Designed miniproteins, single chains. Designs and how they scored, part 110

Each design is a single chain, and the fold is of that chain. pLDDT is the mean over its residues in the fold that is shown.

## One batch from the design tools (miniprotein)

Design m3842
Fold by ESMFold2-Fast:
Structure m3842 (fold): chain A 77 residues (1-77)
Amino acid sequence: SMMAELEEQIARLQAQYQALAAQVNANPDDAATVQALIDTQIQGLSLLAQRHGRSDEFQKQLAQERAELAAALAKLA
């Protein structure tokens, strides 16, 4: 079903996020890994918005997470 496929995609992105978060924690100055973490969060929030339909709440959450990760990237410059 479409819902089962969506849940599988969310689960895969959550696993990817955890792996990337561990890498960023080990090497916070690795801009490429930090960028991959940001991209994974954006993809995850998009899938959650598809599942829930709470677009405004998810857009606010996305903006907050992007701002936090942008601040982390700024420390690498």
Scores: mean pLDDT 75

Design m3843
Fold by ESMFold2-Fast:
Structure m3843 (fold): chain A 65 residues (1-65)
Amino acid sequence: ISEKLLNISDEKIKEIAEKTGVSEEVVKKTLARYAAGYSQKEIAEELKVSQSTVSRVVKEALKLL
């Protein structure tokens, strides 16, 4: 799962960004930290976004795998 999240295509990252309303950079950073074992709360605090945003990004990414 972690390897697939790290190797997700730019097209899929763009799709997740469009569905969640955040930038592609936020999507990439969220998925990289999630794959590394960070909690959704920790990722939200680091990236200065809401925990619900992190949850949505992760959920949409897992649907595409």
Scores: mean pLDDT 79

Design m3844
Fold by ESMFold2-Fast:
Structure m3844 (fold): chain A 64 residues (1-64)
Amino acid sequence: PTIKIDVEEIKKKLEEKGIKLSLSQVSLAGKATAAGLSPAEIARILGISKETASTLKEIIEEMM
């Protein structure tokens, strides 16, 4: 089975950078990042800023 991304750990790393998202938003962002979506596309899907989506994508990619 594919290695599962720890959404709780990603959420904690985001909070350390001042970004607060729900577990559902982090899970969706993880799937979008794994699918190769751009920060702009992630921002649109989650309803967050492009800057927040860029930071989120970087954190998720570092944990993959």
Scores: mean pLDDT 77

Design m3845
Fold by ESMFold2-Fast:
Structure m3845 (fold): chain A 86 residues (1-86)
Amino acid sequence: MERLEEARELIRRARELIRDGRYREAFELARRAAMLAMTLVENREVILKVIGLILRGIGLALDGRYREAAELMLEAAELALKEIEE
């Protein structure tokens, strides 16, 4: 429960940062949320999809495309969280 609640809080904060245009900070929080949530996922197919989104998000961040990176990392975190809740 502690890790799941931490992931939810990080996702909530990342969404607020995206709304405020603070994409680099949003990327870092969403990345932490995705990594935490992924440790709670048991479905191999979902784990592979989350990893794929994380890797693409990191690639976008390395290119300085923090808006797209943050949005993709948030998608990864939300995908992992949804699987845990189902």
Scores: mean pLDDT 84

Design m3846
Fold by ESMFold2-Fast:
Structure m3846 (fold): chain A 88 residues (1-88)
Amino acid sequence: DAKLQELIDEAEKKVKEAETVEEAYDIGVEILQKAVQLNLTPEQLEALTDHIVELIKEKGKELGQEELGELYADILRALTAMIISVRK
């Protein structure tokens, strides 16, 4: 739980400072990679991904690129689902 919260807090801080939707997505992928290396559970990976997806969508809306934000959010969800599927 503490590790999950630290990653969520890091994602929120870094994504708010991101200047582009692509940069927000890159931050999301980096945070997800850290979570995988820390051996977070599938449920924790899904919870983290839910938070990052909303951050990417918010950044897309902020920059007037809502559809691009939704696209990158969908890509991140698909990546997390694949990681969870392979770990069993």
Scores: mean pLDDT 86

Design m3847
Fold by ESMFold2-Fast:
Structure m3847 (fold): chain A 82 residues (1-82)
Amino acid sequence: AAAEARARAIAEAQRLVGQAAQQGWNLAQTVGADVGIQTLRDGVKRAKDLVRRVDPASADEVGKRLDRFLELGEQEIAAFAA
């Protein structure tokens, strides 16, 4: 039902963010920090778009949490590259 669809979308959003973090970190180390950061941004955007589609009422709150995750990830990659 709708609750199961929302739970699956949240789980998928978590997987997208985790995959983007892993790929972004690997690319930051092998190609460059800018490429790693862009990969992380793209993954977070996909996760936000998914949540907004399935549970628009929670999209703004989840989006703020994902934006904080992105900011911290960008800071960690930038600190590693410095």
Scores: mean pLDDT 82

Design m3848
Fold by ESMFold2-Fast:
Structure m3848 (fold): chain A 89 residues (1-89)
Amino acid sequence: SARMEAIDAELERLRQEMLKIMRDYDEGKISVDEAMSRLDKIVSRVDRLVDEARRTETDPRALIRIDMTAGTIRIHYTVAKKVADKEKA
């Protein structure tokens, strides 16, 4: 559906935004607190989009694609969170 295509496109945009935040942090352009604040907002938006997709979409292939993209974002977030926790220790 057009809405599912829009959700898929927004998830890919959020994934690219996450990668940019991680690069900006690695290059010293932003603090760990700023990076984590921005990543928290991305994950919150991802969770809302996944919940919307699961309520409205019945095509299992579309849902699998959404879950794979969201899963990739969540894995990167988990890694970033572990790095932030070590740097604060």
Scores: mean pLDDT 84

Design m3849
Fold by ESMFold2-Fast:
Structure m3849 (fold): chain A 55 residues (1-55)
Amino acid sequence: SKKLEEYKKILKGGYEVALEAWRASETDPETLARREAELKKFYDEQIKKMEEKFK
C-alpha cells in the first residue's frame, strides 16, 4: 500500500541517518561494525513489523 511504502521510506531515512552518525563519530572499527550490525537488525525488525501491520 502507499502508506506502507511511505513508512518504509521514513524508517530507511532514520536508519541511514543513524548509520552515518555512527560512521562519523566511532573511530574503533570493531565497535563500529557491532553498532552497524545492531542498527541493521533493529531496522530489519521494524520493517517486518510494519509489513505485518499493513497485511
Scores: mean pLDDT 84

Design m3850
Fold by ESMFold2-Fast:
Structure m3850 (fold): chain A 64 residues (1-64)
Amino acid sequence: DKLKKIAEEAKKAGDDDLASAARTAQTAVDQGLTTEDGALKALLQLADVLKSDQKVIDAIRKAL
């Protein structure tokens, strides 16, 4: 799953907030509350706001 990979990359970068958001987004996708693409776009916006590591941002863009 793309969101699970993003959560793992964020955790490796020390971005616990983004990792937690990615796990929550995966649960929302699994429950049919949003789409995977919608969740990835929201995480990309959050990563920019949080000034996340470029490697994590690139991982989200590649997943889209």
Scores: mean pLDDT 81

Design m3851
Fold by ESMFold2-Fast:
Structure m3851 (fold): chain A 65 residues (1-65)
Amino acid sequence: SEADLARLVALAKEMGLDEADARRIAEQSLAIAESLYNAGIISEDQVLPVAEMLLEGDAEALLAR
């Protein structure tokens, strides 16, 4: 949802990413988590936690560059 996306963007910014990178990584992480939910791999309540986990990994990798 838009609210979930906004929360992920805010989290990425708190980790030190600029707005463009934060939005891109947040959108990608949420899309992957939603794809896992649609495939029946995770439940609806796991979508945001999984997206946050994916986002944190991608943000750490980008910031280490």
Scores: mean pLDDT 83

Design m3852
Fold by ESMFold2-Fast:
Structure m3852 (fold): chain A 57 residues (1-57)
Amino acid sequence: MDKRVEGAARALAESMTRRTTKKKGEKEAKEVKKKHKTYTDVLGEAMKATEDYTASR
């Protein structure tokens, strides 16, 4: 294959990889974000409770 054809194939593969990664990453990111949000909410609640306890002292 000529370098020109190889370059075109590489650009195409990169575009396909980017699209596939975005689609796959979206599913994984959605799962991670869902768990992260729940954990962050719990953490915020715990921090608020700790602050209230400190203020009560």
Scores: mean pLDDT 62

Design m3853
Fold by ESMFold2-Fast:
Structure m3853 (fold): chain A 73 residues (1-73)
Amino acid sequence: SLEEEAQEAFDKLIEYLKSRGLLTDEDIEALREAFKQLTPEQRLRVAESLLISYLEFEGKDITKLIEEILKRR
């Protein structure tokens, strides 16, 4: 279901970013906390957008990236 897809997308995002050395443990905790406050649909969209934004910004300013994505909805 959508909730399973959102969880899978989030897990893949974290795994990818960890493999690239783009996230610290603190960054991972911040992302998990932010994701808890979103609906499954928003979580899926944000996970995809965060991956693209990380590639664009070389893994910097997670909180700022999240704010920009949520601002666009």
Scores: mean pLDDT 66

Design m3854
Fold by ESMFold2-Fast:
Structure m3854 (fold): chain A 83 residues (1-83)
Amino acid sequence: MKLSEEELKAIREEFERNLDELTEEEREYVERILEEQTEETAYIAGSELAGGDIREQVKRNRENLRGIKEFEETLEDIEKKLE
């Protein structure tokens, strides 16, 4: 998804407002997705407009990405053991 300049500005302002409520890891995650302008960033913006807690959304997305990475690492290990 492509974010407009106005949407990106709104997301950055919201993150700045809530930075003190985020852990260091969540803060790094937020900065990364802002740079990438990914679909995840657009989803967080949508959650905020719907009255969602941005911190909770960041936490959820981070947990999902962590699960995917752990699964990918497990698959790589299995593949190495097979051949």
Scores: mean pLDDT 56

Design m3855
Fold by ESMFold2-Fast:
Structure m3855 (fold): chain A 71 residues (1-71)
Amino acid sequence: ELSPRELEANRIIVRATNEAMDAAEKGDDEKAQSIIEEARKRLRELGFPEEVVENAEKAIQTVADIAKAEA
């Protein structure tokens, strides 16, 4: 089972992914990037290694890019 810190990270990532997708679908690139940057900052504040933060950023960005392309 995930630790409380890992559960919080998952909540941050899921929320950021959903919000970034919605912003990207609406063509609001600035808002999508702001959401991704805030998620990165929060993951760093929780003490996750940079590789984990970068992987999360790439995953969120990829989903947002797909949502924008399909809109």
Scores: mean pLDDT 83

Design m3856
Fold by ESMFold2-Fast:
Structure m3856 (fold): chain A 95 residues (1-95)
Amino acid sequence: ASNYLKSAIVAAEKENYEAAVIAIASYLQDNPFNENLAKALGYFLEQYKKQVSEDDALRTENGIKKVLGDENFKIFEQGKNLTKEEAIALLKALV
């Protein structure tokens, strides 16, 4: 597994959701699409949006839409229903 996924797990466990989102998005730019990563990313973005301004949230969400594309963004939306533990477990399964 990539150093990005290991960094995402550490960031998520510390509730540093900005770093978790950036690490997963960086992995998805250079690696084949993974549905479980998209779901985990959806959870972490939803938590990040609660911690930042509406403008910062919108900018980050638009960046993720560009990485995933519109079709895969629907899978990402499913991540909103995960728990923190479930989202981290999806990352750990890929390491």
Scores: mean pLDDT 80

Design m3857
Fold by ESMFold2-Fast:
Structure m3857 (fold): chain A 73 residues (1-73)
Amino acid sequence: MSVLEYIEKKREELLEELRKRNAPQSLIDDTERQMDQLKRVAEKEKLSMEEVEKLVEELRRTIEEQLRAIEAS
């Protein structure tokens, strides 16, 4: 699997999870933008799979924290 294929797979997984949890459209849109930025950076900087996995994990954690905060409000 290429780095770009990995990013797209993780994008689909994360967006599907957000939709199932009734995340606000603003969070879904923000997640899409952050994934687009990660994809561009990965292409330009020729990031390794390890670097991309770390960045995806950090993004997932941030989105999870935001969703949890919204659900707790």
Scores: mean pLDDT 84

Design m3858
Fold by ESMFold2-Fast:
Structure m3858 (fold): chain A 83 residues (1-83)
Amino acid sequence: SKEEIEKYLKEHIDELSESLKKLYNDPSKRDQLIEQLEGEVKEMAELEGLDINDKENFEKILDELIKDPTVVGVKRLEKVVMG
């Protein structure tokens, strides 16, 4: 959920890439960031055949997205919110 994503980002803010930290710290872009990450987590779970309702799977996917800016999901996120 969006609330779970927001909580995870808040707890792991120091581990975010510089681009994602900038987006998270901007209140006008934070909601868009969370919404985009929710979509990307769902798509990645579907691609990998993982149950998104499993908290461990959810956190694994989200951790991958926030730490690797070369992942397709993160590239889309940067294009949407930075462009």
Scores: mean pLDDT 71

Design m3859
Fold by ESMFold2-Fast:
Structure m3859 (fold): chain A 88 residues (1-88)
Amino acid sequence: MELREKARELERELRREAERKAEEAEKERKEETEELYKKTEKEDPEKAEEVKKLEENRRESGGEAALGILHVAAEVEAEIWLRKELEE
């Protein structure tokens, strides 16, 4: 079997794992934000609007960029693995 094919499989596995971790972190953060919003709206509606604004700004500037970084990390890790295998 060609080592490059194994490296591609490893890259796919690492990419899926990174996506799963990013999605889980996003899910947890979203749940925390919704709980914070609900509690804050009850006590201080003005602060609740700040929570909404922070969530919107994060999605606009960070979400896809963060996932892209994780994908690059998975690709680099697979390349390092392939290089080690070729050196053996």
Scores: mean pLDDT 66

Design m3860
Fold by ESMFold2-Fast:
Structure m3860 (fold): chain A 72 residues (1-72)
Amino acid sequence: DEERKRRVEIAQEKIRILAETAEKLKDAKPEEREKIIKETAKKLGIDPASVRADLDNRGYEATIPPVSVESA
C-alpha cells in the first residue's frame, strides 16, 4: 500500500514544516512573520492564506489580524 504510505509521509512532513514555521513565528518580528509564511507556502506549494489557516486550525499563533475598521 505504497499510496497510503506516501500520503502519511507527506502529511507528517507537512505537519513538521508547519510546526517549525509556528516556532519561527513565535520568536519572529512582524516583518519576518510574513516572510516566513510565504517561504512555507512556497515549500508546501500552497497559498500563504492556506498556511495561516492550517496553522490557526492547529492552534498555532500565525495570524496577526490587521486593524480593520468597519464602514459606519
Scores: mean pLDDT 68

Design m3861
Fold by ESMFold2-Fast:
Structure m3861 (fold): chain A 85 residues (1-85)
Amino acid sequence: DLEEALRELEELAEEAERLAEEGASVSTAVGLALRAMGLATEAAIIKAKELGKSGILDFDELPEEVLEAYRRAVEGALEAMRNSR
């Protein structure tokens, strides 16, 4: 469900932003980023199926809110990794 994937991405974005402020281990930050990528990929697959597209995922075709949540989660994870060292 696209809505469920968005909710999970938003929760990851909030966690990533919190960890960015505190700093986190590389393994924690990488894990968070990989989860965000997985959820964004799943959302892209769901959207591609709705549009009748096959095989090729394009994140630019996702709703803006999904792309924004994914971006926030990844940026937060990278910042948390930077601040851990």
Scores: mean pLDDT 75

Design m3862
Fold by ESMFold2-Fast:
Structure m3862 (fold): chain A 80 residues (1-80)
Amino acid sequence: MEKIEKTEKEINKLIGKALFAIANGDYRTAAEYFEKLSKIYEKAAEEETDPVLREKYKSNAEKFKEIADFLKRVADAVEA
């Protein structure tokens, strides 16, 4: 069982690291952090018993996955 406060702090740290990477032009590292965010929300969805919250977590996981995939394409373009 994870404390909500601990998970929230981890999410905020990953978002901060992703934004810092983007600000430095490191889109590949930013994509990795958004992939980690996606996995956190996927796990939260699997463990959630409330169907409304489960769908919210699934939606967040998918959105962060799409952002990660977009940032990988940007990284490939700027590294070319």
Scores: mean pLDDT 81

Design m3863
Fold by ESMFold2-Fast:
Structure m3863 (fold): chain A 82 residues (1-82)
Amino acid sequence: SLVDQLLQALRDRDWEAMEQLARQIEAQIQALQSQGGAGVQRALDIARQVHSRGALIAGVKDEEQVKAALARYDEHLEKFKK
């Protein structure tokens, strides 16, 4: 899945691949949100999965880029709740 590829790129510290995959996931979230109901729930599930698994990876290395990427997805998750 795109989420698994993003988390692998984050683990590999491949910032370019991570940024490209993050943009693809954001586009997918936007597309799912446009469907309403179940689409919104799937978008939230993707955002939550990226955040929780990314946070675990970040715990291995204290890198500013990893923290910034995780904070971005946390912000997306919070926007969906509001």
Scores: mean pLDDT 65

Design m3864
Fold by ESMFold2-Fast:
Structure m3864 (fold): chain A 89 residues (1-89)
Amino acid sequence: MTEEEEKEAIKKLEEIIKKYSKDPDPEKRELARNALLQLRAYERLKDIWESLSGEEGRKLLKEILEEVLAEALKEGILTEEEREALLKR
C-alpha cells in the first residue's frame, strides 16, 4: 500500500509537469514548475524521511501534491474539474 501510494503521488506530480509544462497559459506552466520543484525537494528530503516510517515519507509526498493542487485552485490556475481529473488518475 505505502509503496503504491508513493508511486501514485509521484505519477500525479509527473502528469502535472508533463501536461502543463508547455501549456499556452503561463500560470499553468508555473504550476508545472512548482510541481517539479516540490518533487525535487521531496527527493532531497527522502534520506531524512527514511529514518521515519516509510508511511510518514509517503504522507509528506501526498501533502505536497494536495498543496500544489489547492494553491492552483486558489489562484484560479486550475478549475475544480481539472483538479478532480488529476486526483482520479
Scores: mean pLDDT 69

Design m3865
Fold by ESMFold2-Fast:
Structure m3865 (fold): chain A 65 residues (1-65)
Amino acid sequence: SMEDIFDASFLRSLLAGARRGNPLALDLLAVAAGEPPRKVTDPPVPESRLPELLARAEARLAELE
């Protein structure tokens, strides 16, 4: 399961990266939220989703700690 890959340390790294504007971190936060990995033909995850994805990742981080 993709869930088993996202430990607390990795989620913290992704949160920091997404807050810095790293598009790969934003894509991986969407995967952590239960979405399939983005295909090369798909548009990038829009920055407007950043607050939603940060909230989901922080909630999951609280459960892992």
Scores: mean pLDDT 73

Design m3866
Fold by ESMFold2-Fast:
Structure m3866 (fold): chain A 91 residues (1-91)
Amino acid sequence: AMSEEQQARVDAFLAEAFAEVDTDGDGRLDRAELAAFLEKYFGELFEEQSLEEAVAEAMKRYDKDGDGLLDYDEFRALAMDASARINAARS
């Protein structure tokens, strides 16, 4: 599990990244904005899966209200899970 300090640093990074890919500033990410985020920050995960499949599974898993958009809390959950997968793959 991440330490409290690591979690705070990740949260700060995710808030900055969310704001950077949220091109319309509505506090929501659509599929295209989510795809841009995943490609930019988690591109190494796509060595074993397609970006389109990753976006579809992320929306299915984290879009709890089914509106086709991710709010910050849903985005954070996705990014934390993706980070854990990268860390598990590294050692």
Scores: mean pLDDT 70

Design m3867
Fold by ESMFold2-Fast:
Structure m3867 (fold): chain A 83 residues (1-83)
Amino acid sequence: MEAALRSLSEEELLALAREYIRYLAETKGYDEERLLEVLERAREEGRLVEFALLAHAEVLGVEAEKDPALREELLALAEALEA
């Protein structure tokens, strides 16, 4: 997964990270605005891959408890972005 994320452009990493943030806010009540602020800091610090990895792990953890079918869809999305 990390190697796949490192293959993405900055634009693609930002888009993916924003989708993860939206999902976490919608499903777990995470503070979307605060997560977006952290994402912006990660972009400025050159740590988008690390942010995306952490967000991806959180999404999979939420998915495993809520709905196994959604987990497969998010994995498919992550795999599609590996190309």
Scores: mean pLDDT 69

Design m3868
Fold by ESMFold2-Fast:
Structure m3868 (fold): chain A 98 residues (1-98)
Amino acid sequence: TLEELKEQLLELAVRLAQAPSLEEARKVAEEHLTIEEERGGVLRGTLPSGSQVEIRLERRDGETVVEVTARTPEGVEIRVRVVSDNGLITEVEVEIRE
């Protein structure tokens, strides 16, 4: 369901934002997605459901910004943005687009 997908993306984004290293963040992404493309801090892959997912992860001075965008086969887009500072979640945003 759309609600289940939203919850899965939020959990993924939080885990990525709290990962202690980029290597561990990559492992978290691989647990959820089949990775198809990697470019400049952007990972693209697919969920078992066929939804396309894009992960953007940026780290600087203890701050981590994660954006996870999924597009369903039906054309619904869900965007989740999570910010952490030294492992503490400071910001969470969720957008759903048709």
Scores: mean pLDDT 83

Design m3869
Fold by ESMFold2-Fast:
Order: structure tokens, then C-alpha cells, then sequence
Structure m3869 (fold): chain A 85 residues (1-85)
């Protein structure tokens, strides 16, 4: 996980933790397992799973504000990544 991806995940976890601390801890654990994995495909799968948990929690709760915040953070990450390319 590069520095920008790590920063994005921390911001998402912080946003989720303000609304659902249990889901935020689950996401942190998946990110930790991804960072500790020696298999790059498993690491990528764990990161994808972390994002799916976040999105599913927002949808299940009907929390449009949380989903909008996550989309904003992802958009900012993509803009920063493009600026560095």
C-alpha cells in the first residue's frame, strides 16, 4: 500500500468511526492484514474487502452522508494521484 492509499484508508476509517466504531475497527483489521500479507493478490483482496465493508455499512444504515463523504475522499485521492503522475 503506497502512502496516498494509506492516507485515504485512514481518512475513511476516521469518517466511519464517527458513525459506526465497530465497522471502523473491522476495516482497520482488514487494512492491517493487507499490510502484513506477503501475497500481493491477497493483500489487494483484503483492501477491496475493507472498502466493501465500508460501502455496505453505509448502504445498510441508509447513511447517504457517510457514502457521500467516502466518495469525496476517494475523488480527492484520485485527483492527487493524477497530479503526481
Amino acid sequence: MDKLEEELMERIIEAVSKRDPATAEQVRELVRESKESKDPSLAASLRASAMLVVVAAGIDAGDDELLEEINRLVREYRERERALA
Scores: mean pLDDT 73

Design m3870
Fold by ESMFold2-Fast:
Structure m3870 (fold): chain A 84 residues (1-84)
Amino acid sequence: RITVLEGEGTLAYVVSPERRLRRVELKPGDSTERIELRPGDVIYLVAEDGDLTVRIEEVDAQGNVVRELGTVKLEKGVGKAIPV
């Protein structure tokens, strides 16, 4: 899951080139829905409407955090690629 720590606005993300692009309006404390990840997948992120700081976490089927993938500062309009 992806959780907003600072900022608010629209987060656009896709996991690998073959999966659906998603856009969500998020405020601090909000998280995305769970997305299935495979080893070797890449998460592509862009903040479309302001700067965002986001935390990316791998979660199990119960929603427990298994691993933190990182905390990323996203500048408006600048894309980031996060390998899984």
Scores: mean pLDDT 70

Design m3871
Fold by ESMFold2-Fast:
Structure m3871 (fold): chain A 90 residues (1-90)
Amino acid sequence: MAQLEADTRQGLEDLLKAAKELLENIDSVTKEDLDRFWILTLRAMLSDDEELKKAIHELMKALDEFENGGDRSVLEEAIKKFIEAAEKAL
């Protein structure tokens, strides 16, 4: 399944890039930025890496909580953990 493997890798690379950009601009993030990030997160969930899946799941939970008025630091920590897991998986 070369196409699915390539699409999964590309989705992970796109999410990793977006995660780094989101972390840098976390104090000025718009709802549109969060919506785009959420879509990228869903695409990356096609990975079979257990640690990466766990990091993506935590990222999704933190993103949902942040959109509902939760603590920004929780989202920042989830993004950092995802970046570490994604860089290790790539």
Scores: mean pLDDT 75

Design m3872
Fold by ESMFold2-Fast:
Structure m3872 (fold): chain A 68 residues (1-68)
Amino acid sequence: MTDEQLRALIEGMQARIDWLESQPDPDREEARLLAEQLRQIMEQNPDMPEELKQQMEELIRRLEQLAS
């Protein structure tokens, strides 16, 4: 993925996670699957900018917390 595509993905994921966190009973399976997808994207893009890497790691952390 390009850096521009990664930024767009992060923005979209941020909005989805914000929505999930607003739910009284968030979909834990969706949160687990999204966290897995983001981890896979990070593994496939090891040279991503540090700023984007930090944002991805934060999104994964939030999703894993929702999935717990």
Scores: mean pLDDT 84

Design m3873
Fold by ESMFold2-Fast:
Structure m3873 (fold): chain A 84 residues (1-84)
Amino acid sequence: APSAEEQAARLLAEFEKRGASAEEMKELELHIQIQTLMRAGDYEGVRKLLDLSVSPETLRRAVEGDEAARAAVEADAEAALAKK
């Protein structure tokens, strides 16, 4: 199977082929990057990448499939991006 990085690149290419805008591609890339770090257990990397304030417990629950935890992480990431 291809690496997570190769899978992400392929998904981005498929989105571009379907006519996704540059902004949609950038949003997808950020989303994939977040999910990849979380699945790798690199919660510190996620926090640094997005300047997140969520706890490690919230990140762990999001990885375990807790939709409320995933929504909290996503909302925190959006808030961090919005200040820039």
Scores: mean pLDDT 71

Design m3874
Fold by ESMFold2-Fast:
Structure m3874 (fold): chain A 78 residues (1-78)
Amino acid sequence: MKFELLERDGDTLTLKNTETGVTFTVTLTKIRFPRVRDDEEALSGTVEVGGKYFRVTADRLVSGAEHRAAAEAALKLL
């Protein structure tokens, strides 16, 4: 998946999946739950990447795998 950075406000990033057009808001968080599973669809959830927790919110229902990919892209930019 390819993500484009639309906006950055501190630890909150707005990213667009350039393949699907879905936009994500990704925020670094200390809240570990509720976690989204890679095989489920959700508007928002918490994902763990590289020992850090991210609250991810999509503009539509997408898989937890796509939420995780957005958080991985955000981690590279932080």
Scores: mean pLDDT 81

Design m3875
Fold by ESMFold2-Fast:
Structure m3875 (fold): chain A 86 residues (1-86)
Amino acid sequence: DGADRLLEEALKRAEEVAERIERYGSPELAEEARRKLEEFRKRFEELRENGSNEADVGYAVAEAEREIEELQRRLDEEVRRRRAAA
């Protein structure tokens, strides 16, 4: 199912970004990333349990991808700032 696959791929991307933030980011950003990842897991599970249509799944994935991209951008800025301070 395309919808289930989209949810799985978005969750994997969120997990990858959260893992990078845990490794290279500040403790504060890591805590925020863990919270966001938990929110994504709960939301995606709810969509799967409810048999949500492809449009609802697509919207949820697009919103999650936007938030994942912002978390990655914030990590990149933290890494850049630390490199400049060294």
Scores: mean pLDDT 82

Design m3876
Fold by ESMFold2-Fast:
Structure m3876 (fold): chain A 85 residues (1-85)
Amino acid sequence: MTKEDLERLLELLEKALKIVKSTEDDEEAKAKAIKLLREALKEETNKELKDILKTLIEKIEKAKSKEEIIDFLEYAIDILKEYLK
């Protein structure tokens, strides 16, 4: 997995976080985040990145609240930012 792949993943997760934070309804926020990640998964050719996206989608699908999704995405973004330093 290249640095460019990780930078694309970071940008995607930041977009997902913005959508979730701007959506008032918990179920709508979850559905929009899942849709964004599934669209990215369809266009992805890197196997490792596909596996990461599948895991992220599953984690969000299991989330019980919008706050849980926000916490998860912020944590994932922080890890990626540290790795990209």
Scores: mean pLDDT 84

Design m3877
Fold by ESMFold2-Fast:
Structure m3877 (fold): chain A 92 residues (1-92)
Amino acid sequence: PSTRETADDLIEYAREVIREAEEVIKRIEEGDKSALPKGRQLREILEGLVGTLTHMMNSLSDDPEMRARLQETRRRVEEVVRRLKEAIERLE
């Protein structure tokens, strides 16, 4: 696939992981300790995604629209990581 197609796939994957993480954050905030293992797993995945998104942004040279979408996606991933870490720490 082209770099743009790979970036689109990465953004969609990140959106799916963010959606799952938001549901897990909600469960943890409601006191569901059974959500903690999934929360820890999603934290690891999301932290890895920050690196992957950053690398992809650096690989694009002539697609400012795609770079902007990757940057916004990375911002959302970083925010969800922060919220997930805080939720886990409060329930532990």
Scores: mean pLDDT 87

